# Designs tried in a protein design run: designed miniproteins, single chains, continued (3). Part 85

Each design is a single chain, and the fold is of that chain. pLDDT is the mean over its residues in the fold that is shown.

## One batch from the design tools (miniprotein)

Design m10942
Fold by ESMFold2-Fast:
Structure m10942 (fold): chain A 95 residues (1-95)
Amino acid sequence: TEEAIRLLEEALKLVTEAIKAMQKGDYEKAAELLRKAAELARQASKVSPRSKDAQGVADVAEKAAEYLEKGDIKKAVVLATAAAIGLIGVILDLR
């Protein structure tokens, strides 16, 4: 569980940085950070049966990046926020 928690905390940090990048209008950087967070969440989902729900969070973060690339900032912000909440939920469940 410790490895899964570390990966999820790193993913949460990246999602938080992505949201800050979106607030500054740096959508390219935000999309890159969201995709990296999705990769870490996917890795976490494979480390333990208890972190399986991180796969769903990874899919949400990846969708947020896709909406940023398409210029749908409103949907991207909603999905990035949902990904952050989801990561917090998985981390708390593992503790």
Scores: mean pLDDT 86

Design m10943
Fold by ESMFold2-Fast:
Structure m10943 (fold): chain A 99 residues (1-99)
Amino acid sequence: MEELKEKIERISGRVGMPKSKVEELLQLLEQNPETLPLAQQVLDELEAAFAAIEAGDLATARAHLARARELVEQLPEPLREIFSEWIDAAEWMIKMAER
């Protein structure tokens, strides 16, 4: 959980998510521990996408976001909604980085 919390805080800072949304996500994960392995994979894909954006590799970033969306579809609500918002924010960052 601690490592997952640190990852969530890093990603939320990158996508500009408010603290209230971060706290909501953490509470939902604590209440649904069976979703943790899948949530971890979504967060790994999001971090990889951000690393690719920083490197200027937008094609690789899009591939990671596509994988994150496939994984998010397997999550129950409201986790699916929250992670979908984070993926949407990351996709917007890619669009803003395109010339």
Scores: mean pLDDT 80

Design m10944
Fold by ESMFold2-Fast:
Structure m10944 (fold): chain A 140 residues (1-140)
Amino acid sequence: MVELKRLAVTGKLEDIERLIELLKDPDPEVRAAAAEALAYAPLEHFPLILPALIEALKDPSPEVRVRALATLFLYYIRAKLQGNEALAEQILAGLKAVAPSISEEDLERAVELVRNSPLYDVLPEKVEEYLEELVAAIRS
């Protein structure tokens, strides 16, 4: 649990690239853990991370899809909280492009994971506001 998250938190490009490679691991448990760990990577690396997480939304494992979607939601919320509107718009555009392939079950489970995140514990009202925006955009 802590080990893959540590790679994301270091912010080293090589560690982020390693996590992106683990999204293609033969073990779905490893792929899900990598998708979750990427939620803790610095925003500066997100343009590299975004296409890999969007691809992970097509994973045959529901656990991988749900973790990848939750990580994309957390990045959108983090971008909004930091006033990085350009990054938030890029994430939202990527999500809208694949929205028809996101099942209602995967969407509901991803929202629940975000509500159980440390970010929600610190800023619940802001996280709910941005979650409502994300859900409305995907469902439209």
Scores: mean pLDDT 84

Design m10945
Fold by ESMFold2-Fast:
Structure m10945 (fold): chain A 80 residues (1-80)
Amino acid sequence: GRLRELLEKAKRALEEGDYEAAIEYLHELFREALTLVESLEDILRLIGHYLAALGAIMDGDVEAAKEHLEAMVEVAERAA
């Protein structure tokens, strides 16, 4: 699905050191994930992982960024 496609693109960009592209895919993934969640709890979890992923990318922490990107997909897929 689109979330998994965006996740794989973001992970590839991170592995290539293309943090600008990784942030763009993170933003697209966040927008798509928000369309699938309805509860305030899931919205807050999604925002938390989004901000943590962004911070990790800014710090060059590729593994932490991947973990938070994967968590965003899990939250959205569980809600859908």
Scores: mean pLDDT 89

Design m10946
Fold by ESMFold2-Fast:
Formats: sequence, structure tokens, C-alpha cells
Structure m10946 (fold): chain A 76 residues (1-76)
Amino acid sequence: DELSRVQRELAEMLGVSQSTISRLLRNEEEFLKWVREQQVKKIKEMIEKGASVSEIVAEALRITGLEFDALLLKER
């Protein structure tokens, strides 16, 4: 289903298991804090590697999009 797909994509991007994402989604505040920490970490790593601004923006937006999709689909 859509929620499972979004959870898999987010897990792959952040280097964790889908079950980790599923468990974190049980507590919205914990999930939001954790995803933000992972996103910031990934952005810093990309800057250190000399990634372009467009690459950094695209990655950040994809993570944020999957985060919102997971939260919205969980409520359905």
C-alpha cells in the first residue's frame, strides 16, 4: 500500500529499516525530531562532499516530502 511504499523509500534514504520508520511513526513528536536530525546530518555530509546547491535542495525536499506523506497516510 502507499504507506508501506513511503516507509520503504524514507528508510532507504536514511539508511534504516522500514520497521524502524514504522515504530517511530507511533510517536509523532519523536518521529519529527528524528527525521529532522537525520536530514540535517545528511545535508552536512553532502556539503562536506562538495555537492551542488541543487543536489542538496532536491535531497532535502525529498526527505521532507516522504516525512509529510508518512504522517498524512498514517492518519488514514
Scores: mean pLDDT 83

Design m10947
Fold by ESMFold2-Fast:
Parts: sequence; C-alpha cells; structure tokens
Structure m10947 (fold): chain A 63 residues (1-63)
Amino acid sequence: SSNVENAVKVAGSDRVVLANMMLSLGSMTSGGGTAEKLRAMALDPSTRDEALETLRTMLLNLE
C-alpha cells in the first residue's frame, strides 16, 4: 500500500526514524528483546537494508 511505502521511504531517509519504528513494531509483535535487536539492525549500516525490508514486511502483515 502507499502508506507502507511512504513509511519505508521516511525510515530510509533517517536511521533514527527507522530504529524507532523497528523498536515500536517489534515491541508490539515480538516482545522487548526482539524489539531491541531490530532497533540495533536499523542503526547498523551493514544491516540497514535488511531492517528496511523487515519493516516493510511487518507493516504489510499488520494490514
């Protein structure tokens, strides 16, 4: 959906936004330990693209 793509674009432009989105969604769906791991992936440049695709998948699964 366009809402998911807009969220991913915003997250892609700012790693802190991506990290906060991943922490929030991870806490809602997977619990705090997984949420912190997802946040760490978002902040690490080597895993940033994986974090963006994980965000997209999580948002699509919530629709």
Scores: mean pLDDT 78

Design m10948
Fold by ESMFold2-Fast:
Structure m10948 (fold): chain A 78 residues (1-78)
Amino acid sequence: SRAAAFIEELQKEAEEMRKKGVSDVEIAQFAGRRLAEFAPDPAVAAALEALSKMDSEEAILAATAEAGAALRAQYAAR
């Protein structure tokens, strides 16, 4: 739930930045940095690379959702 809440917050921040005219590249880099800070792992590194190559809000939101799923898996009982 903590990871899910974080991803929800991150998606809101990314959407807000996009609506304020921040470039897709800058939004992607911001989201990637926030993901890396929350839970550093190989999945987050892959998400950072994917986000840095995006050129649309829809792509950024999709990658953020995918990274969120990976983070939630990390915080699941294993």
Scores: mean pLDDT 64

Design m10949
Fold by ESMFold2-Fast:
Structure m10949 (fold): chain A 71 residues (1-71)
Amino acid sequence: SAKEEFFKVANEILNDERLSAEQATGVVLRGIGAAIQKAIELGKPVGELSEEAAKAGIEEARRAKAAVLAD
């Protein structure tokens, strides 16, 4: 499920040796923020990770990680 993939992606980012602890934390927080924003847009509870919110979070986390590594 996208929810399981979200936690897997977050753990992969937090354990990525190419990222500092601060960079890894920032990337994960951006993913969480995108998931919250998608929940708000869909009128769903922000405390419940829907499949749509999880997908949005994964996409933003992957984008943010790529941007940090490219810099």
Scores: mean pLDDT 84

Design m10950
Fold by ESMFold2-Fast:
Structure m10950 (fold): chain A 100 residues (1-100)
Amino acid sequence: STRDQARQVVSQMSRVSSDFLRDLQRNNSPQDDIDQVRQTFGNSVNAGRLIDQGQDWSTVRQQMRNTINGATSVSQRYPDNPIAQQLNQISTQMQQIINQ
């Protein structure tokens, strides 16, 4: 189902954004970028909770859009970073799911 696909991609987003947060912190990246990735992680965790709680699709979809916007914005500043590239790929998958 669309909800099962959403849960899987949201879980992937949480994992990859967490990995990216650690990578940016380790490299002493700009604080604004660290904060943006932390927010993206938080938004993805919240999207997962909304799916698990059986919230309506419009509510889930809006939270997923918020997650995509944050992920896309920060990853564009790190085009050669493999973790940022994964974040972009997952954002594209999330966008395809919410467009269903």
Scores: mean pLDDT 90

Design m10951
Fold by ESMFold2-Fast:
Structure m10951 (fold): chain A 68 residues (1-68)
Amino acid sequence: MKLVLVAVDDAEEAVAARPAVEALKAQGIEVGGFLTSGLKLAEEAAKEIEKKYGLEVEILTVEELLAR
């Protein structure tokens, strides 16, 4: 099981990424949410989730998400 977290700088980026998030969910990929605190805190959160739940976590920037 893979959990995807999207790192965003603000709420406007989160809104712009929504259609791509819905496309990933339709493919059966679990998107855990948007992190507005930047990439470093997203990476730290991913490591904690991997340790606690035994999940593989992928961090995507908005640019990477929109390129899918």
Scores: mean pLDDT 64

Design m10952
Fold by ESMFold2-Fast:
Structure m10952 (fold): chain A 91 residues (1-91)
Amino acid sequence: SEEVELLDTVIELLKEGVSVADIAKLVAKVLELDPALVLDVLEGKFNPELAKLPEEKRNLLSVIGLAVDLFEQGQKDKAIELLKKYKSLLE
């Protein structure tokens, strides 16, 4: 699925040290969402438009945002494990 492929790509980009801004641009393009909304979520900023998204996109974006936050805090193994666990639920 596109969601599984996106999660694999996000894992790779995080491991390669790609910026949060560039990850947000890719996520916004793949999920067909407003880039500003995606960037806010990945940077841990409150955005009320998140609650208006379809459940699948809201959950996926929230998990990616949590993983990015963990990675930025230096909890890199936990960030990657979170994304892998979520991916397994979609397979």
Scores: mean pLDDT 86

Design m10953
Fold by ESMFold2-Fast:
Structure m10953 (fold): chain A 75 residues (1-75)
Amino acid sequence: AAALRAAADAAAQQYADVMKQTNSEIGKLETEAEKDPENREEYLKKAEEVKSQGTTQANALKAQRDALRAAYDAA
């Protein structure tokens, strides 16, 4: 019981960290796009790639968290 809860909490923290890091990186790229209008499209393209990759990773961690929480609740 306690081990499943700890694992679920760890997965939840990893999910939060990935979301925060992804949003931070997107924000940096958007700021660079504003500072360098000649290369704006390149920065925005990188931001979309970061968003896509980060969202995929975050969704996988969310699914893992939810599965671990369901296992804990069923125990």
Scores: mean pLDDT 83

Design m10954
Fold by ESMFold2-Fast:
Structure m10954 (fold): chain A 85 residues (1-85)
Amino acid sequence: SKSEAIEELKKVLEEIIEVLREYMKKKAKETGEISDEEIEEHMKLLEQQRDEAVKYAETLSVEEVKELLRALKERLERLKKKLEA
């Protein structure tokens, strides 16, 4: 259903944000180029973008939401692999 697809979309977007947070923390420790405060500001922006993406997805067909969900799941898996390396 569309509601099911949107709930999965929210979950995947949250997981992407969390993986990006961990990746930026790792980079900050390795390079010293990014402060924790700068990471927090980036996270706020990503959370706002997530909320807008969810609102937009509610205007789409269930088929379009499922296509977006597939693309995001593939992105999440790639990000997880990059974080583990």
Scores: mean pLDDT 83

Design m10955
Fold by ESMFold2-Fast:
Structure m10955 (fold): chain A 86 residues (1-86)
Amino acid sequence: RVEKVREIAKTYIKDVKNPKAQELLKKIAETEDPEEVRKLAREIYEIGLENGDEVALQIAGTIMTVLGFGEEEAKELRKKVIEKLK
């Protein structure tokens, strides 16, 4: 699980345009803690939504799916980010 997530992070770091999202992906590539990965994936997802970084959003969504995040958890996170941008 974490190995698959680290591979995704390493593969797609170059395609992420937002510097903060890129930094968080580097942290995912280096960590073995599933809870840390969950936290970092949520932060990347928020950054992707806030900055329109489609690649960051897609990669964070993929990582969340691999980690078993529910669709409802992703929807709730999206709602919170949209409310902050309003």
Scores: mean pLDDT 73

Design m10956
Fold by ESMFold2-Fast:
Structure m10956 (fold): chain A 114 residues (1-114)
Amino acid sequence: DKALIEEIAAKLVEYLEAKDLDKAAQLILEQLEKGVSPELIVEALELAKSKLSPEVKEYIRKEYERLKKEGAKSRLETIKLMIAYYLSKDEISDEEREYLIDTLEALKNARFRT
């Protein structure tokens, strides 16, 4: 499990440093579909967040503003919005972390209307 968290976090950092939020979201969706727990994914996101450059954090903040304005129309867009929100915040509360886990669990088990 720890090795999986580190592997997912490393790939997330690679995609985000390349300013490819779509690939980051696709990776998370793929892991959810493979049965990786939402809790492990959130731990990987926290690890990735700690390694992001200030330039990439600014890119993510701008993407969050764009995605929030457009609205999420698919599972992938919902994951993109959640990642952008989570990674753009300096501090995440325990309640926000639990909300992320619950949302990822819902995305794993249900399809969104497009």
Scores: mean pLDDT 81

Design m10957
Fold by ESMFold2-Fast:
Structure m10957 (fold): chain A 58 residues (1-58)
Amino acid sequence: SLLDLRLQIEEAIKARDEDALLVLARDQRVLQDPSLRSLLLVAAKEFESEDLKQILAS
């Protein structure tokens, strides 16, 4: 569910797990949800993750 995806993203951010965030960002359900996409965009800027920024720019 989208709630489970949000919890996974929040857990990955708290753990500073960029690899987990990259996997979550490739999920179409996440990319189609504006709230989850915004959460990932903030994380991408905070972590200075060019890979995550590139996925979200698609």
Scores: mean pLDDT 83

Design m10958
Fold by ESMFold2-Fast:
Structure m10958 (fold): chain A 68 residues (1-68)
Amino acid sequence: SKEFSLKLLEIKKILNKYGVPQDVIDEIIKALREKKPKVEELPSLVRELMKQYGIDEETIEKILEEMK
């Protein structure tokens, strides 16, 4: 949906702001597009993906706070 596409763009911007590498950002966005989670599920899925790619917990919490 248009809302989902805009939310993905916002997430991409936040990940880039906090220094997540571009290749990791691309993989996270790809996974989100493939799974098409509900908007309410986005924070939990983004947390899991960032954890999977070795992003530290402090950075994850800052990113998730900005996604609100």
Scores: mean pLDDT 82

Design m10959
Fold by ESMFold2-Fast:
Structure m10959 (fold): chain A 92 residues (1-92)
Amino acid sequence: NPDEDARKAMSLYVAAAELLGLPEEVIEYLKKLFGVTEEQLEEALEFLREHSDEDGLRGLVRQLLRILRGILKKEPSPEIERAIRELERLLE
């Protein structure tokens, strides 16, 4: 199911950002933006804690950053601008 696979990918990207220290209010915004449930996020967090290192998490955050930059170009949003800024800070 392509839509389910896309949501699972989004949950992995958001979970990677959480594990790298993205602020809770930004995590909650991204969950709402991408339709990621609490259960999907918890499953993604457990998976990444066992199967990913810091470089893997940074790679997932770079993918999320690319997606958010694409959205921002189509529809300017202060919340997306903040999310991009906080994600860029995680990658420094």
Scores: mean pLDDT 86

Design m10960
Fold by ESMFold2-Fast:
Structure m10960 (fold): chain A 59 residues (1-59)
Amino acid sequence: MTDEEIEKLEKKIKEIDKKLAAQKSLTPESLQLQIELGVYRVEIAVYKTIEKQKERLKK
């Protein structure tokens, strides 16, 4: 995965957060967005952890 792809995911997360913050009540659509947001956050966290470990091992 590239840094560009990570930035794209982070932008998607911010957009979803903005949409969810604007909603006063939960809808099925907002629940689906919450799930996707969680998946994206985990994916980014795992990637960053692996990259840091890989960089340390390369040095």
Scores: mean pLDDT 74

Design m10961
Fold by ESMFold2-Fast:
Structure m10961 (fold): chain A 63 residues (1-63)
Amino acid sequence: MAASDEEVAIAQALADMIQKHGLGVSSKEIAEEAAKRMGIPVTEEILKMAEKLKEAVRASHAE
């Protein structure tokens, strides 16, 4: 399925913030930093994406 360009950009920003801050920070803090970087407001969708990406990074790290 094709994600929208906006969803892809948000996912990349969130992934960058997770890598920068590590898994020790809350999904809210990661979402806030990513939203700030993109110049957009924090939304529930961004918060959900942050949780999903944290889970993916944690799973990758826990190999």
Scores: mean pLDDT 74

Design m10962
Fold by ESMFold2-Fast:
Structure m10962 (fold): chain A 89 residues (1-89)
Amino acid sequence: MEEVDKLFEEAEKLMQEASRRIQELRAKGDELVKKLNELAEKSTPEEREILQKLADEYRKKVDEEISKLGAETAKKAHELTRKARELQQ
């Protein structure tokens, strides 16, 4: 019983930690993209295009990092949950 509960708690803790890291990555990414967009609005039309492309590229990289973290965490949480279910049998 306690071993099963511990595995579920570890899975929950991993998901909570990943959620915290995802929020940090989003906040940092949003801040940089916001700064780039603010610079683009104050820039010449030519510079706006360059800054907008840079903002789009950075946003894509942040989204990819978040997706990888989410997928890896889900896999680990699923493995812990699977082990917990096996111990209940």
Scores: mean pLDDT 81

Design m10963
Fold by ESMFold2-Fast:
Structure m10963 (fold): chain A 81 residues (1-81)
Amino acid sequence: ELSPELEERLRPPIEELMEKYKKEMEEVKKNEDEETQKKKYEELLLAAYRELLALLRALDTPEAREVAARLEAAVAAALAR
């Protein structure tokens, strides 16, 4: 689990990121066919994880580096299907 200090620092940018990608996914769901939706959802998910990794790396704390490493592993596992 995240420390309260790290959680406090990450909450605003993570909330903004989640709101952005949720809105984009809703738009894809409304305007695209099923095959295109799946492809765009994968692209949006990867973009969201990349932005989260950049935020964690910018913090330059041991905890943030550890969380970033776990996210990289989780993304790799997800891409393995």
Scores: mean pLDDT 74

Design m10964
Fold by ESMFold2-Fast:
Parts: structure tokens; sequence; C-alpha cells
Structure m10964 (fold): chain A 87 residues (1-87)
């Protein structure tokens, strides 16, 4: 039925949104770790600071990639919700 199709598409959209929320939480955790690493770099000697800055840059890159993946999942979820509205 059309109602069953709508429900199935909404469930898929909700599932993608939950996956995006998990990736966003992981990215937020990495951003928090990056902030702590940057602070540690500022509080230490230049030789020690280099290691913290390298870890900071890696955490920032990983967070950005997770945020990109989350946006893609949210875009797919939006498309599914729009498909339901068109039915």
Amino acid sequence: SMEALKQALLQQAEDLERQAEELERQAETLRGKAAALKQAAEMNSPSVAKDFLAQYEEAERQAAELERQARELRDKARALREEVEAL
C-alpha cells in the first residue's frame, strides 16, 4: 500500500539520520580532543608542542571527514522525506 511505502521510506530516512547523529557525536568528541591537544601544545616547549600539533591536525582532519559523511547521510534522508511528501 502507499501507506506501507511511506512508512518504509520514513524508516530509512530515520535510520540514516541516526547514523548521521552518531558520526556527528564522534566528530564532536574528536573536536574536543583536538582542542585539548592544541591547549597542550600552547602550554609546552616547542619540541613537545610539535607532537601535540601533529595529533591536533590529525584529529581535526578525522572530525572533518566524519562531518562530511554525516552531511551526506542527512542529504539522503532529506531526499527520502521529500519523496514521501511527493506521494
Scores: mean pLDDT 92

Design m10965
Fold by ESMFold2-Fast:
Structure m10965 (fold): chain A 84 residues (1-84)
Amino acid sequence: RKLLPPEEGKKLKEKSIKEWLPIVMKQMLRIAEKEGKSEEQIKEDFRAFLKDLGVELSDEEIEEIIEKAKKMSDEEVKEELLKG
């Protein structure tokens, strides 16, 4: 839908992506804990997901997202999912 100019839409998408990446990671961590997946497999799945989005992050940035996800409460994740 043509609700925003392409440049403005791109900046809003980048901001939204940065805000919900920790939420996606939190969900991946929960699934991995139930399935017994290794942290290496979670990081690989997350990198593949980011590549599909056209987002490139360093290992340091991925670790920061993992730490943010681990610190998020279930209530915070639920509230963010209701917004997006």
Scores: mean pLDDT 68

Design m10966
Fold by ESMFold2-Fast:
Structure m10966 (fold): chain A 75 residues (1-75)
Amino acid sequence: SDFERFLERAEELLERAEELLRKYEETGDEKLKLEAEIELGLAKIMLAVGKLVHPDDPRLEELEERILELEERLK
């Protein structure tokens, strides 16, 4: 479905953010932190859209938990 593809794209953004943050934690390169924040920001927008379209989908709660974890790590 189109929504499955939408969720896959949101997951890809989170996977990129996680990898960029991991590299930042290893190197201290502030550019990697900024890139992780951008990817995370896009994933947050997609989560908000997903909640408007399918508010009761349990996969959105899983995405939200991953977003909150990454936000905490970026502090």
Scores: mean pLDDT 86

Design m10967
Fold by ESMFold2-Fast:
Order: C-alpha cells, then sequence, then structure tokens
Structure m10967 (fold): chain A 57 residues (1-57)
C-alpha cells in the first residue's frame, strides 16, 4: 500500500472544505491504515455517492 493510493482515494471522495488531503493521507499512512474498497450510498433523492473505506492493517 502506498501514500499515493490513499491520496487518490481521498481525491475521488470529493471532500469539500479546508481539509489538507496531503496531510490527511500522511496521517492515514502513518497509522498503518489499508484501503479496502469503496462503499456506495444512495440518498433519499436517488443520488449515488462513492466513499473510500479504510481499515487498520
Amino acid sequence: MTAEEIKEALEKASVKGDLDIEKLAKILTEMGLKYVGDETFVTAEGKTYTVPVFEPA
């Protein structure tokens, strides 16, 4: 698992705000978290959102 893979997953999540994606990816990597896949959520309006999921290694 690479920091690049974690960073790409976070970028795909389209997180808004003052979040530093690079800093967040570094923290997740230092914690030894593993990217395990994406979960799909459907809202009441029928919109589909994909969110990356991480677990301890």
Scores: mean pLDDT 62

Design m10968
Fold by ESMFold2-Fast:
Structure m10968 (fold): chain A 83 residues (1-83)
Amino acid sequence: MSLSELQQRADELVREALELTKDDPQLRQQVLDMKRHLYGIIDQIQRSTDPLEKERLLTLYLMHVISLESQIFLAKRQKEKQA
């Protein structure tokens, strides 16, 4: 998987999270902070020349993406029940 594809997936999740939190400025700011953090990890992956460090950073990135996906999934389920 290319770093571009990973970044695109993260951008899609952040966009969804921003839409879900559009009426809550505090939660919106937390989503923006997470976006900055994810971009920082990708930058570190691109700068690293150590394969083991790249694998560790990629694992960390994927764990954050999975966590964000889970939070979005739960938020959508709650919204469906309240509709």
Scores: mean pLDDT 77

Design m10969
Fold by ESMFold2-Fast:
Structure m10969 (fold): chain A 63 residues (1-63)
Amino acid sequence: ATEEEIKQAENELKRYQEEIDKVGKEALRASKEDPERAKELMNKVKELIDKEGELYKRIQELK
């Protein structure tokens, strides 16, 4: 893999990590006033974590 491919994948990984943090914080805030929305946001966090894990494995193979 090229250095650019590795950097692009690492940038995508960082984007997933930032989105997981943001959605997770939203879920925590929603848990007080809207438990149903908090549940939906937690499901989204789980999906993002799965995608992050797949991308992380891909990056390890590129190194």
Scores: mean pLDDT 80

Design m10970
Fold by ESMFold2-Fast:
Structure m10970 (fold): chain A 96 residues (1-96)
Amino acid sequence: LEEELEKRIKREEEIIEELREKYAGKSGREVQEEALLEAIERALKEGVLSEEEARLVREMLRVQLTTPEEERQAELDRLQEEMEKVLKKKEEELKK
């Protein structure tokens, strides 16, 4: 892999580690939500996530928090499918 991809992977690992530290030191749903939003913002700023990926992750979080239980799983499944399409397209571009 190219040095650019290595640098990106390293930054993703750093963001995940910071999220784990915040999560491990605190309990409660609201703290987890704040940590996730902060990780998304940092990943977007660092170029680790695209605008489209960040939008989908934020939408998944919104659905998790505000959507009625009976609709929640269906909406999350739909958003997960969209994320998989975005990641697959990105992967195909990286292969070339």
Scores: mean pLDDT 65

Design m10971
Fold by ESMFold2-Fast:
Structure m10971 (fold): chain A 59 residues (1-59)
Amino acid sequence: MPLSEEEQRRLEESARAARIAKEKIDELMKKSGLKVPTMDQLAEISQAAAEAVRAERER
């Protein structure tokens, strides 16, 4: 079933945020040498990814 324009935007934002978060996690793991990120690091990455998506939407 097709989503409303707002629902579609939210899904696209979530997908983009997830991709950005994955890239940031990969970078963090390479930089820190950690086996897994901490919960605090995951929270920071999620917030940064969401902020990046919002900044992209402003443009």
Scores: mean pLDDT 71

Design m10972
Fold by ESMFold2-Fast:
Structure m10972 (fold): chain A 86 residues (1-86)
Amino acid sequence: MEEEEKRRRVERAIREMREIGDRVRTNELSVDELREYLGRVSRLTGEATRNAIEIGDRELLIEVASAALHGGISAAVQLLVRRLEE
């Protein structure tokens, strides 16, 4: 089931990105850890966006964008703050 497999992958990516955002916001992370999380969110966003577009589900695409903002902005802001401490 091609569409259902893509939906499951997108849903998993959304959950992972939200979890990353929560971890970044609640924990003191090193620059290396923040770089790893930022890279992870970037990769998950790309994959989930492509899959959501192929499915043609606009609501799912909005959920991907929301999760990517939660994880990505949190990681990027913390990384910038940590780099100022170097």
Scores: mean pLDDT 82

Design m10973
Fold by ESMFold2-Fast:
Structure m10973 (fold): chain A 74 residues (1-74)
Amino acid sequence: MLSPELQELLDEQKARVAAEVADPGAQAVMFAALEREARELQADPSTTLEQAREVLERLVDTLIALHRAVAAAR
């Protein structure tokens, strides 16, 4: 199970996705990607909470940008 601190960071990024992404299917894909990344970050003992926050924030930025770019390109 995720630590409470990492779960709080994950929930914050999920809330951001829910606010910025209207498509429920895209939200579900992004939530799954965030949950997977959070578990991988917790499994790495060298990862600090500050690094985990930065990785999750960057992942959200990338996923939202990619979703919009794919929609615009096709």
Scores: mean pLDDT 81

Design m10974
Fold by ESMFold2-Fast:
Structure m10974 (fold): chain A 86 residues (1-86)
Amino acid sequence: SGLPEVTPELARAIARYAREGKTPEEVQKELVEKGLIPENVRILALALIHNPASGEKFLLAVVENEKGEVGLYDLTPHAPEETAAA
């Protein structure tokens, strides 16, 4: 696949930075600096979604490679507990 595979380390790092309130651009910088993604991969969006009726929370990441291929990653098992919905 032309898109990076989500490792447990990568998923935990994204969830941690999202919990800290970092933007997709800031998360991308941290992940590149730590060698968790190549610089040719971009994080386009992070979505923190809370369903108030069920109490369920979702963390989704949208990533793009240098070819313009876009992937949606479900990181929900690593989602922060107390982040406001966007």
Scores: mean pLDDT 72

Design m10975
Fold by ESMFold2-Fast:
Structure m10975 (fold): chain A 99 residues (1-99)
Amino acid sequence: SVTKLSLEELQEKAKKLLLEEAELLRKQGLEEAAKVAEELAEEVEKLNEEELLLALLRTSRRIALLTSPPEERPAVLADFEAALRRAGISDATIAEILA
């Protein structure tokens, strides 16, 4: 990427995207998933860059599970883990995200 964002800019962008996602989820009738996104949006300004990344990944996983039928959730979890590994995230960090 050409532009490196400051921590404050990352927090503001994350909050905006989480609130936009929550609005879209609520419009689809996915109230529980919308609340998960809104709860993280309230906390982003308290998180450093590493904590924010881990929280975003955990929240994305929770939303994906809540928006997927129960029969599809094992595949959603496997795809999420595979995506983290492809992105070069360590097994120790993946274990922390999935805890």
Scores: mean pLDDT 79

Design m10976
Fold by ESMFold2-Fast:
Structure m10976 (fold): chain A 68 residues (1-68)
Amino acid sequence: MEYLAASTSKETAEKIKESVEESNSHKVEVLVVKDVDEGIKAIKEKGYDIVGVITLENGAKVVIGAKK
């Protein structure tokens, strides 16, 4: 499985990337988008399926895509 994320917050995107690097995982691509609809479109255009949308306590939204 490969994963791609899109965040409505630049700070949230940077934190996700840092957490993946700290976990000794492969580098993850995290996009910064203005809204969830833009994130869904961008992830689908890159060939990923939408697996979820997460809303964080700070109001930031993260769209998660996956492909086989």
Scores: mean pLDDT 76

